Designed miniproteins, single chains, continued (3). Designs and how they scored, part 2

Each design is a single chain, and the fold is of that chain. pLDDT is the mean over its residues in the fold that is shown.

## One batch from the design tools (miniprotein)

Design m8038
Fold by ESMFold2-Fast:
Structure m8038 (fold): chain A 84 residues (1-84)
Amino acid sequence: MSRSQEVIEKIENLLREGEEVLEKGRKGEIDNDESSKRAIELSQQGSALAMKGYEEGLISREQTTQLIGKSSRVIKEALQLKKE
């Protein structure tokens, strides 16, 4: 696998874990506050890795924008869950 593909896969895995944690919160398997905090943490890590990958020339501007967009959506959903 190329370094670019490895970075993208790592970011996608972090965002997927964030979505899974939010789903567990929605199902009542985990406290909403804990679920929200964990999802935000994972999404921030994904966003930071996307910015790093862009700076290193490993991912395009378009890919970086898409990945940060996904991260922002997970954070927004986490904040909504925390209010419930």
Scores: mean pLDDT 84

Design m8039
Fold by ESMFold2-Fast:
Structure m8039 (fold): chain A 79 residues (1-79)
Amino acid sequence: MELEEKKKKLLEEAKRLEREAIFEEASAGVYLMGATVYEKIAGDEEKAKEYREKAEEYRRKAEELREEARRKREEAERL
């Protein structure tokens, strides 16, 4: 197998993970906005907390995806 093909595949995987991380981070932003609405407009602190916890999950997932993408880019650079 050609080294260029391996490098291309790793970079494509890294790009896919980076896109997924962006989507997860966008989801976190939506939940944070919802939390603010529940807190400041509805006065529902329980739902605000639930939405903040959901946002934290999405942020954590985005970070994991970014770390995996970084590893794949490093592997591609070594080829």
Scores: mean pLDDT 85

Design m8040
Fold by ESMFold2-Fast:
Structure m8040 (fold): chain A 98 residues (1-98)
Amino acid sequence: TAALADAVRAIAEGVREAAEEIIRTGDEEAQRLAREALELAEEALRLVDAGDVAGAARKAAEAAELAARAYELMGDTERAANLRAAAEAARALAEEAE
């Protein structure tokens, strides 16, 4: 549905923003995780535009988990927890879209 696609897009865009911030501010390991998260978030955005909402949601969840790990390495436990919640939401959206 359009509502599911919009929700997945919002999560993927949020992860992309987080990943870009970590790439600017993190150490080498956090930046490595963030670059991987960025690639997955961009893939999720491509999949949602192609109509694969379930595939997009799965990629968004994976991206959010990697960005959360990067924030944990940086000591930002609040942003890490928020991204973990986003990953859980994305997994639920993937199940609803299938």
Scores: mean pLDDT 89

Design m8041
Fold by ESMFold2-Fast:
Structure m8041 (fold): chain A 62 residues (1-62)
Amino acid sequence: MSIEEVARRVLEKLRKLGLSEEQLKEAEEILDGYVKYKEDLTQRQLAERIAKELGLDVSKVL
């Protein structure tokens, strides 16, 4: 699975969790950074990183 597809899936899960538009925008910018650098991250690893950045529980993003 490409990093772009992984990032898209994480963002959709965050949207379903009912995050604010501001938090979703911050998440999108963080995810775009990982996509730009082409990091070889699994969906779980990306979810853990975004959860730490936003102060969320990882289990809610997986």
Scores: mean pLDDT 76

Design m8042
Fold by ESMFold2-Fast:
Structure m8042 (fold): chain A 71 residues (1-71)
Amino acid sequence: KKKEIEELKKKIEELKKEIKELEEEIKKLEEELEKNPDDKELVLKLIGTKLRLIGLKFELELLEKKLKELE
């Protein structure tokens, strides 16, 4: 169980890094869209990036729940 806990913590940290990267991308896309509100390409990129972020946050929540069950 201790080894599984360590591996889960590592995966959780990697997901947190990826989530932070996507949050930064979203912030940049939102800033660009504020300057160019009619840019449909930016709207699509923003939507796609937000969907990816939601997916990663769901995965993070599941891994954190699993970690709590093992601890």
Scores: mean pLDDT 83

Design m8043
Fold by ESMFold2-Fast:
Structure m8043 (fold): chain A 60 residues (1-60)
Amino acid sequence: MYEASITTDSAEKAEEIAKELREKYPEVEVEVEGNTIKLKSDLPVETFIGVVLIAIGDSL
């Protein structure tokens, strides 16, 4: 199981990114705590890294 945390500029932006990730990657557990997005999954590490990179890109 892999875990990652991504901090955004605001809770609103974190929620928008989280909604997109839940829609596209239902196998990834997505939690929002303030302006931080927490990702957790048992997907292969390469796939999980891809999801994390997409979330980071959306945060820019």
Scores: mean pLDDT 78

Design m8044
Fold by ESMFold2-Fast:
Structure m8044 (fold): chain A 60 residues (1-60)
Amino acid sequence: SMPEVEALPDESELESTKLAEELKKKGLIKEFQEKLEKTLGDKEVTDEELLEIAKEVLEK
């Protein structure tokens, strides 16, 4: 058979994970965590928002 259709359901999750690892290497993981808590706190935020937060921290 040809399993050409095996897309990942949460590709954004992988992207955020990679960004988090990069933040850790640069010592920015703490700042990323703080922004996540301020944004997510008791509210749900989309994966897209998580990626934006990570990118903003990395672009410092």
Scores: mean pLDDT 65

Design m8045
Fold by ESMFold2-Fast:
Structure m8045 (fold): chain A 97 residues (1-97)
Amino acid sequence: MEELREKIRKLVSRAVGLVIRAIGLEIDAERLEKTDPEKAAELYREAAEELREAAELLREVAELLEEVDPEKAEEYRKLAEKYEERARELEEKAEKL
């Protein structure tokens, strides 16, 4: 259990870091949409990539929790789905710029 908890903490920490970076990139992209749409598009794609990586890490967490805490595993699966959906939205936004 202790080893499992440590693995989960590391994966969650990495996922949180990726989400924070993605949020920063999205904010910067929004500010540049009208003045530098090409740069904004690149930042949106970069944010989408960070969110997809975070989603994959959260799926790993969900898998590790499946037998121990299935309710929490489902929460992490839902978070992964939300970040993957947001990544897709950001890629579509970049395509329109």
Scores: mean pLDDT 88

Design m8046
Fold by ESMFold2-Fast:
Structure m8046 (fold): chain A 66 residues (1-66)
Amino acid sequence: SLEELLEKALENPEVPEEVVRTLSAAVERLKAGVPLSPEEQRLLEEAVKEAERALAAAERARELAA
């Protein structure tokens, strides 16, 4: 879920702050029952992809450090 992705992103400093901010804003709007605009939805889709890439990179970095 989006909330689970946000929680993982907050735990990982490798995820860019701007990506975390975009995810947080989207979660707040959805919890408030406010629909996302088409522009906000596109930004959210991009932020999800960036968070997933950053989390995968963090996992690889931890494997190399072990």
Scores: mean pLDDT 80

Design m8047
Fold by ESMFold2-Fast:
Structure m8047 (fold): chain A 70 residues (1-70)
Amino acid sequence: APPMPIEEFLKGVEENEEKLLAEADASSDPLEAETARRVLEALRELRARGADLEELRARLAALEAEYEAA
């Protein structure tokens, strides 16, 4: 199966941003809320730079690893 087109991936990210922000606001854990916001900021920066799909996936995997470590 071919990789997901970047435009479909970015649409999914935009939809999930609203959910992540709502979850961050509802979270009672300050570390969890802070990490979610940091992930969202990183995703916005990647989009502004015009990163390709593989670069976006690699950065997301790294941020998820940091989130699991926190």
Scores: mean pLDDT 65

Design m8048
Fold by ESMFold2-Fast:
Structure m8048 (fold): chain A 64 residues (1-64)
Amino acid sequence: MEAAERAIEAAKAGDGKKAAEAIMRAGDEAGDVTRAVAGALAAAAGDFGTAIALAEEIRRKLEE
């Protein structure tokens, strides 16, 4: 959960490296490698809207 929140914050700040690192950690915790890789690639490309959306989907999966 914390890693997904950090990914969203980093993406909102325009920090593609931190966003990609955090979303990969969140995806590992959630067992959701496909969304993690897609979100990290979006963040690296500067597509922060897609990175945020995918990080929020991973966050929902971790929400317990």
Scores: mean pLDDT 80

Design m8049
Fold by ESMFold2-Fast:
Structure m8049 (fold): chain A 62 residues (1-62)
Amino acid sequence: MEIDAGEAAALLIAAVASAFVRNGKMSLEEAVEYAREMLRRNGLEDRIEEVVRAVEEAAAEA
C-alpha cells in the first residue's frame, strides 16, 4: 500500500478534528476551521472539501 505524505496528513487531520468534535472539545465549526487551516499549511487545499465532509459525517454520527 502506497500512501503519499499529503494523503496521510489529510487523513490524520480528519481523524483529529473528528475526535475533538466527538469528545465535545470543539464545536463542528471550530473543528472544520482547524482542519482547513492545517490543510492550507500543508498545501492540501484540494482536499479541504473531502476532509470537511468526513468531519461533518463523524459529528453527525456522534
Scores: mean pLDDT 77

Design m8051
Fold by ESMFold2-Fast:
Structure m8051 (fold): chain A 68 residues (1-68)
Amino acid sequence: SLSELEEEVFRYAREHLGAELAAAIEEALKQTDPKEARLVVLRRLLAASRERGDEELAAKIEQVIAGL
């Protein structure tokens, strides 16, 4: 399910992309809409995944974003 995929993405980010996740959350705190805040975090994690060449993680994040 989309919720399970989103949870997997955030679990991985906490374990392997802690600095990128922290920066993404700080950026998301500037948003007033919770859905837009989630999109800001996911888009930043997507950019980090692409920069690292992690195509599998990037594809999972794209699926979560498309489902929002």
Scores: mean pLDDT 84

Design m8052
Fold by ESMFold2-Fast:
Structure m8052 (fold): chain A 107 residues (1-107)
Amino acid sequence: MEELEKAKELYDKGVEAFNKGDYDKAIQYFEEAAKLFEKVDPEFAANAYTQLAIAYLEKGDYEKAVEYAEKSLKLNPNNRLAYRILTEAYEKLGDQEKAEEYKKLSE
């Protein structure tokens, strides 16, 4: 579908922006990609939410990193990378109990 092609282009642009350290542009591209993927491919939407969570971690917005990692897991519960992101975000937020729980799920 045209929507899937556009979503993949936006996702790729998000990856390029992230690799250049432009996390604000990466977030914009991944948000647009995720919205399009939700309609046509939940697994790719989960991947886009995982990338959003990583970008927010890099910016130090740990609450947003948790939010998007949880959205990723709702679409793909087997996403080990999302569990690693939750572990790191909760460690940064000082929630040791949640960090330990998610660490076990990421192993």
Scores: mean pLDDT 86

Design m8053
Fold by ESMFold2-Fast:
Structure m8053 (fold): chain A 85 residues (1-85)
Amino acid sequence: REALLREALARSRADLAALRAKIASLPLPEAVRAALEAALAAAEAALAEAERLLAAGRLDEAWALLRAAEAALRAALAPHASLLE
């Protein structure tokens, strides 16, 4: 399960980097851009904490935090999905 968590964290980090690059390239309204950048920053902070929990052997807490971060990011992106496609 630890190997799966490491793979999930690496994939999530890559997905966040790709999403950040996409947001930077799009001509978004400033308020939308600010909201999306705030959501990305929160997700990045949560991934860093999940990585710290993994390093400490706290696998269940790391998984719970990763799932919560993914859900929160999805919820934050949902109102703007049409702009992101």
Scores: mean pLDDT 82

Design m8054
Fold by ESMFold2-Fast:
Structure m8054 (fold): chain A 55 residues (1-55)
Amino acid sequence: MEEERRERDAQHVRDLALLAGLSPEEANRIAQEVKEGLPVDEARARIRALRTAKA
């Protein structure tokens, strides 16, 4: 039951990362971490940190 929710959250986070300008490789990595149990809020924080590192 929670696995299906994690798949949806992972896809959502992947889309957010791509919209934020991250590479497909980086987006897929974060999505995989969400699928493995990383909270969406922490995934969003990682996206922000990666954007800051590239800026």
Scores: mean pLDDT 78

Design m8055
Fold by ESMFold2-Fast:
Structure m8055 (fold): chain A 65 residues (1-65)
Amino acid sequence: GAKERAAELIVREAGLSREQAEEAVEFFLRNGLDGDKTAVWLINRQGLSPERAALAARAILRGFE
């Protein structure tokens, strides 16, 4: 489904682990489908660079299209 697609794209495009990717998708769904908010969360809580967080947020949005 869309969750699995989004997680797979995050792993491939942002280089996150499967666990990190699944946490990012869960955060996105629980916080109003907000890519920018998810990117900020990834930087602050998962320690991602701004560049990697942006790639992950873009991957999530594409996974749910």
Scores: mean pLDDT 87

Design m8057
Fold by ESMFold2-Fast:
Structure m8057 (fold): chain A 59 residues (1-59)
Amino acid sequence: MLKEEVIKKLKEKGMSEEDLERVRKLDEESQKSILLLIERGASKEDLSAWIRTLAENEA
């Protein structure tokens, strides 16, 4: 499942449990955008910033 794949890759990057919990609550489109950033070699800091932005826009 896409969600589990994204979470696994973020754990491998050393992301915080807080950021991982945010990702678990995001929709599939947001999770796909995170996966694309991981595949493009985004830094841990860039991933954290993007996850926070997506979580705030969840409305």
Scores: mean pLDDT 79

Design m8058
Fold by ESMFold2-Fast:
Structure m8058 (fold): chain A 112 residues (1-112)
Amino acid sequence: SKYSRDETIRLVAEFLLENPLYLPSDAELGRLLGLSPAAVRAAREQIFGTDEEFIEEMVKEGLLVKNPVTGAVRLPPELSREERKEVLVKIVEELVKRGLGSERTLEIVKSL
């Protein structure tokens, strides 16, 4: 990828905030953003974590919506952009609190 790790995380997070109804695969999002599928996956893992139990908790709390067929997660589409940003910040903060996320990813999401 021509982008740094931090820039890749920013691009993926911005896409999620602006396109709440669109659930592309890592490969499709990679094509849209000019990133490799692996880079998109790594960014998604920094934003949402890799723990399925954590993702299920966030879905139960109404912070995420999961496609039951593809497993793709999205922010709630009925929220405003600013409310979706607040939700995304809360998710990353919770990952950091559990030792599953990074402070740098939190800084990036807060700056969007």
Scores: mean pLDDT 81

Design m8059
Fold by ESMFold2-Fast:
Structure m8059 (fold): chain A 68 residues (1-68)
Amino acid sequence: MEFAERLVDRLAAALTAAGHPEQAAQLKADFYKRYEELVKEGKPEREAAHEALIYAGDQAAVLLGQAG
């Protein structure tokens, strides 16, 4: 979890630096929401954190590349 949180903070910082602080806050919220959903489905905490991080990374790539 902590490692994934650190990476999502880095993605949020990149969005903020690109001029998207609202999207940065949303990215962090979406990461935690996805993590909670996966944990509730019975995924191990480490696997849930990894999948939530991939999801956040994909969202950041869309926001930075295609300006949603």
Scores: mean pLDDT 78

Design m8060
Fold by ESMFold2-Fast:
Structure m8060 (fold): chain A 63 residues (1-63)
Amino acid sequence: MISPGRIPRELAKDAARAYALSRGLTPEEVEKAVEEILKRLPDSDYITAEEFAAALDEVLAKL
């Protein structure tokens, strides 16, 4: 991407799933983590890096 400050929501979803898998979570835990991360993101087609990082930190701190 030419605009590194923004990612498509679908790619953010894929990145969140990959990140959760890297933590050694079960498939069920991965899907729950992805859902919780998406709840923290704006309902927008594009997500900023800051919004994504904040959502990851909030959700994964409790896992």
Scores: mean pLDDT 75

Design m8061
Fold by ESMFold2-Fast:
Structure m8061 (fold): chain A 95 residues (1-95)
Amino acid sequence: SLEQIKQDAINELKSIAEWVKDKYPEYAKELEKLRKDLENATSEEDFIKVLEQAREVLRKLIEELKKSSNFDDLLMALYAAGAELWLERVIEKLK
């Protein structure tokens, strides 16, 4: 269960980073760093800390995407918002 949640979180951060890498390369780099931090997290406390950091980066990315007139950016904003909400629910269950 915990290992599956960790892998799902890693895959989500990787997918969002790949989507935004060309237009928002700095956010892609931050998300990729957090993905690596998740892979290296060995304790539940470290895992929760990285998930909370991921939520902060996603919130900032969402606000940038919402400023766009591009349809794909707005769809990614909705997807990222869903991912952020999912991470909140995961953190609540782990605490």
Scores: mean pLDDT 86

Design m8062
Fold by ESMFold2-Fast:
Structure m8062 (fold): chain A 90 residues (1-90)
Amino acid sequence: DVEKIKQTADEGLKRAEEALKKSPREGARAMAQLLGDVYSLYKKSKNKEEAKQILKDTVERGRKLAEEIRKVDPEAADALLRVMDFVLSK
């Protein structure tokens, strides 16, 4: 349950970082997909508090990625930050 969410977040972030090395847009897309996946798992989790903490941690890691993307592609970074704000507003 919670362990599955954490594994999904860790593996997804690694993939997003790898995608970022190829393209800022692909990095942003991979991170946005990861946020959606982690949020979906959070909504289904029986342990809401721990799942919510993993979601928040994933968003913070994504904000750092967005700052790297902003240096090259501000539009992609802003789109990613909007996804993060949407996820945290729920």
Scores: mean pLDDT 82

Design m8063
Fold by ESMFold2-Fast:
Structure m8063 (fold): chain A 75 residues (1-75)
Amino acid sequence: SIDEYPKVSAEFLVEEGRKYEKQGNLISAKQAYEQAIKVDPNYAEAWRHLSEVLKKLGEEEKAKEYEAKAKELEA
């Protein structure tokens, strides 16, 4: 890749996002889940967690779109 990405797994980034959610830091949680999707766009759990945090942030249309993406990847 022409871009330098951190040498971390999508699973690690999802766990970091969950940690931020427990702290009430929904913006940092969102960013962690977005990075997880960049690392592995087929990791359904990242899309699901991003959908949930977007719903908590009031972004209902984006949350529904990303929940559908997670469900598609699990099918």
Scores: mean pLDDT 81

Design m8064
Fold by ESMFold2-Fast:
Structure m8064 (fold): chain A 83 residues (1-83)
Amino acid sequence: SEEAKKLAEKALEAGMEAVRAAGRGDIEKAKKLLKEAEELIDKADEQIKKDKTKGKERLETETTIGVAAIAAGVAKVIIKNNE
């Protein structure tokens, strides 16, 4: 659905911003963005389940969620290494 895609795209944006903030040493901002990214990932996954989305649209949205999860994971590692 468009809702699931928007949530996945917002999750990716938040995850990438978390990586940038962490890389700059802004750990407090990075933590807030990481939390937003994780919450948006959960919402996107829940929306996919609710929509019962299939085929290419599901694969594209799941791929975006996967990339967002990778970005969130990278931010989390940088945050831990700077504490």
Scores: mean pLDDT 83

Design m8065
Fold by ESMFold2-Fast:
Structure m8065 (fold): chain A 59 residues (1-59)
Amino acid sequence: GSLERLRQRLAQVDAQIAALRAQLAANPDDAALRLELQIAEGVRALLEGVISLLERKEA
């Protein structure tokens, strides 16, 4: 279903955030990495919001 697909996307974004944080720890002044991390964290928050709304509709 759509919920399972959104949870898969969330897991992918979590993995991307972890990788970006590791890269940024090695190069903390990289503005491009900081921007990518901010975008990924924004996408994560949006996905969590949508999943939460769909879960409430099931309850």
Scores: mean pLDDT 84

Design m8066
Fold by ESMFold2-Fast:
Structure m8066 (fold): chain A 75 residues (1-75)
Amino acid sequence: VEKLEEELRRKAEEGEREVREAHERFLELKKKNDALGGKYKEETDKAEAELRELTGKQEQEVGRLYEEYQRARAE
């Protein structure tokens, strides 16, 4: 149980860092887009979609690990 909890924490922390980096990149692109009157709107929209996809994948991975943890606890 403790080992699974530690692994869950480690994976969540790793995923959080990846999402944070992607979010920072998106914010930088958005700032550039605002400064240049929407010239980077297409690139910003693409970066937003990429961030959404990454966040969704991380949520699914963490959710799957959490389900496995709950199943182990139920039995």
Scores: mean pLDDT 72

Design m8067
Fold by ESMFold2-Fast:
Structure m8067 (fold): chain A 79 residues (1-79)
Amino acid sequence: DRAEELRKRIEEAERKKEEARRRREEAEREGKELLEKYPEKRKEIERKLAVRLSAEDIRIIAYDIEIERLRKELEEVLS
């Protein structure tokens, strides 16, 4: 059943998107802790944190695009 396969793929993509959001939140918390402990390293910490956050943001966008595409395919199969 293609509809069931698409639902499973959507669920997997949503799970991976949520994991990326959790990794982003974790990186944000770690970054804030480091900034408080090492203010002398603020610029370096902020630069490296921005890279980590951007990587997760790109993954989230990619999963959003995939989910939207899969949902449209599911609607077409059910029509």
Scores: mean pLDDT 88

Design m8068
Fold by ESMFold2-Fast:
Structure m8068 (fold): chain A 81 residues (1-81)
Amino acid sequence: SETEKQKQAALKLIKTISESLSELDAGQITEDEAKKRILKALEEAQKEGLDKEVAEKVRKLIEEGKWGEALELLVKEINRL
């Protein structure tokens, strides 16, 4: 279903953000590398059905380095669907 595709897109993005933040916290990648990976995953999530308004808000939060707020927004979106 469309709803299932949206949930899976959001879950996959959450996974990429979480993995990128773990690597950043461990000093394995830079903040710029984390942002690049996450923004690429966000673009793919939009192609897979992530809501456009949610994606735009997440993009702004990622660009501002507000990782926790981006994750919270995606979790709220999954709970809404």
Scores: mean pLDDT 85

Design m8069
Fold by ESMFold2-Fast:
Structure m8069 (fold): chain A 63 residues (1-63)
Amino acid sequence: SSMLEYQKEVARDVAALLRYIGEEIQEELKKKKGEELSEEEQKRLEEARREAEKARERIRKDL
């Protein structure tokens, strides 16, 4: 059970990091096209960043 809980926590944290990477790629693609992020896209990127920072902190504590 503890191993299953650990795997679930790792999967959650990895998912948060991957989501943020996806949002960063979208931002860079928009910049390359000379387009600005919409207000909704900016909010989504900011939320993804915050969740990724929390995930990174949790992973760091496990090292």
Scores: mean pLDDT 82

Design m8070
Fold by ESMFold2-Fast:
Structure m8070 (fold): chain A 67 residues (1-67)
Amino acid sequence: GAEEEEKKKEIGELTIKGALKAKYGLTAEKATVTGYDKDVIKGTALVDGETYNVTIDMKTGKVTVTK
């Protein structure tokens, strides 16, 4: 339902921010989920005025950041 989708977005945004800090030492001012599959989170993050594309594989823990 819509409530489950909202929760997934909130968890995804928090996960993007946490993964960027833990894996790359980057502090995101804003994170937005653009795609959420069961095991993969895709989104964007605003870091020091620059927008990055972020992909997180939740099963393997792999974090990919591109501009």
Scores: mean pLDDT 77

Design m8071
Fold by ESMFold2-Fast:
Structure m8071 (fold): chain A 68 residues (1-68)
Amino acid sequence: ASKEVRDELLRLIGEILRLIGEIIDLERQLAKAKAAGDADTAAALEARIAALRQRLAELKQQMANLKF
């Protein structure tokens, strides 16, 4: 494995971990919004979580396509 492949893999891992953290934070906010009966905020948070999960899947695919 080259340094370039390693550095790109570490970059992708960093982005994946950041997105996972953001999803966890949004899921906590979603739980609070649902508990408060704030349907509009809950719907907006669900949409953001779905978008981030899609981006996470795309980054995982990019990582899988790297040659080691």
Scores: mean pLDDT 83

Design m8072
Fold by ESMFold2-Fast:
Structure m8072 (fold): chain A 75 residues (1-75)
Amino acid sequence: EIEELRKKAEEYEKKSEELLEKAKELIKKGKETGLEETYEAFRALSESSGYFVESLSLRRKAKELEEKLREKLEE
């Protein structure tokens, strides 16, 4: 279960990175070609942010579960 959460976090992190890369390209294009690319960049950044937050949430949950398992082992 903990390993599954970490794997999911890694997958979401990669998706976030991919969307950030897309947003960077669109930002460069928006400066040259107009508002539509800028709007698309905002959408990509928003979606990337969502995946990043989810990945952090999953990593935090995995750490909390690991901590509880360590506590039970000590007790």
Scores: mean pLDDT 77

Design m8073
Fold by ESMFold2-Fast:
Structure m8073 (fold): chain A 106 residues (1-106)
Amino acid sequence: MEKEREALKELQKGRVYFKNGDYEKAIEEFEKAIELSKDNPELVAEAYLLRGEAYYKMGNYEEAIKDFEKAIKLYEDVIARGGDVDYLTEQLERAKKLLEEAKKKL
């Protein structure tokens, strides 16, 4: 779908901002990716995970927790439906570890 290609572009832009420490701009791009990927649960999960990581870097731990919980639920659903299990399991474990770390900050 056209919107999935746009979602991937916004994810990539967000990753570049994140790498440069521009977490506010990264969050903006990941938010766009979430909206563009609504019909693709795997891309939605990735966007939530990345936005949560950006919130975590900014010290917005409550927002990070919400995003990590959403990503976990979406990854679990995609894995159950036969997605790329090795990659998705790795992302799921990363999201779970980040969730526990964010909870420790509260």
Scores: mean pLDDT 87

Design m8074
Fold by ESMFold2-Fast:
Structure m8074 (fold): chain A 64 residues (1-64)
Amino acid sequence: MDEVLQEVARHVKAGIDAASAGDLDAAREHFDRAVQLLEENGLTEGAEAVRQHGDRVIAAAKAA
């Protein structure tokens, strides 16, 4: 389980970094992968939280 959370954290960070660089497609792919990992491990509340966070990060980057 800890290894899954580490992978999720890496993808969330990569998604934020990609969004900051203006690569919204890469940002979406990273957030989607983090959500998938959480869903595959039964962490549905975590998956919803990451999905909402990713949507906000991408929306903010798009508005900049």
Scores: mean pLDDT 85

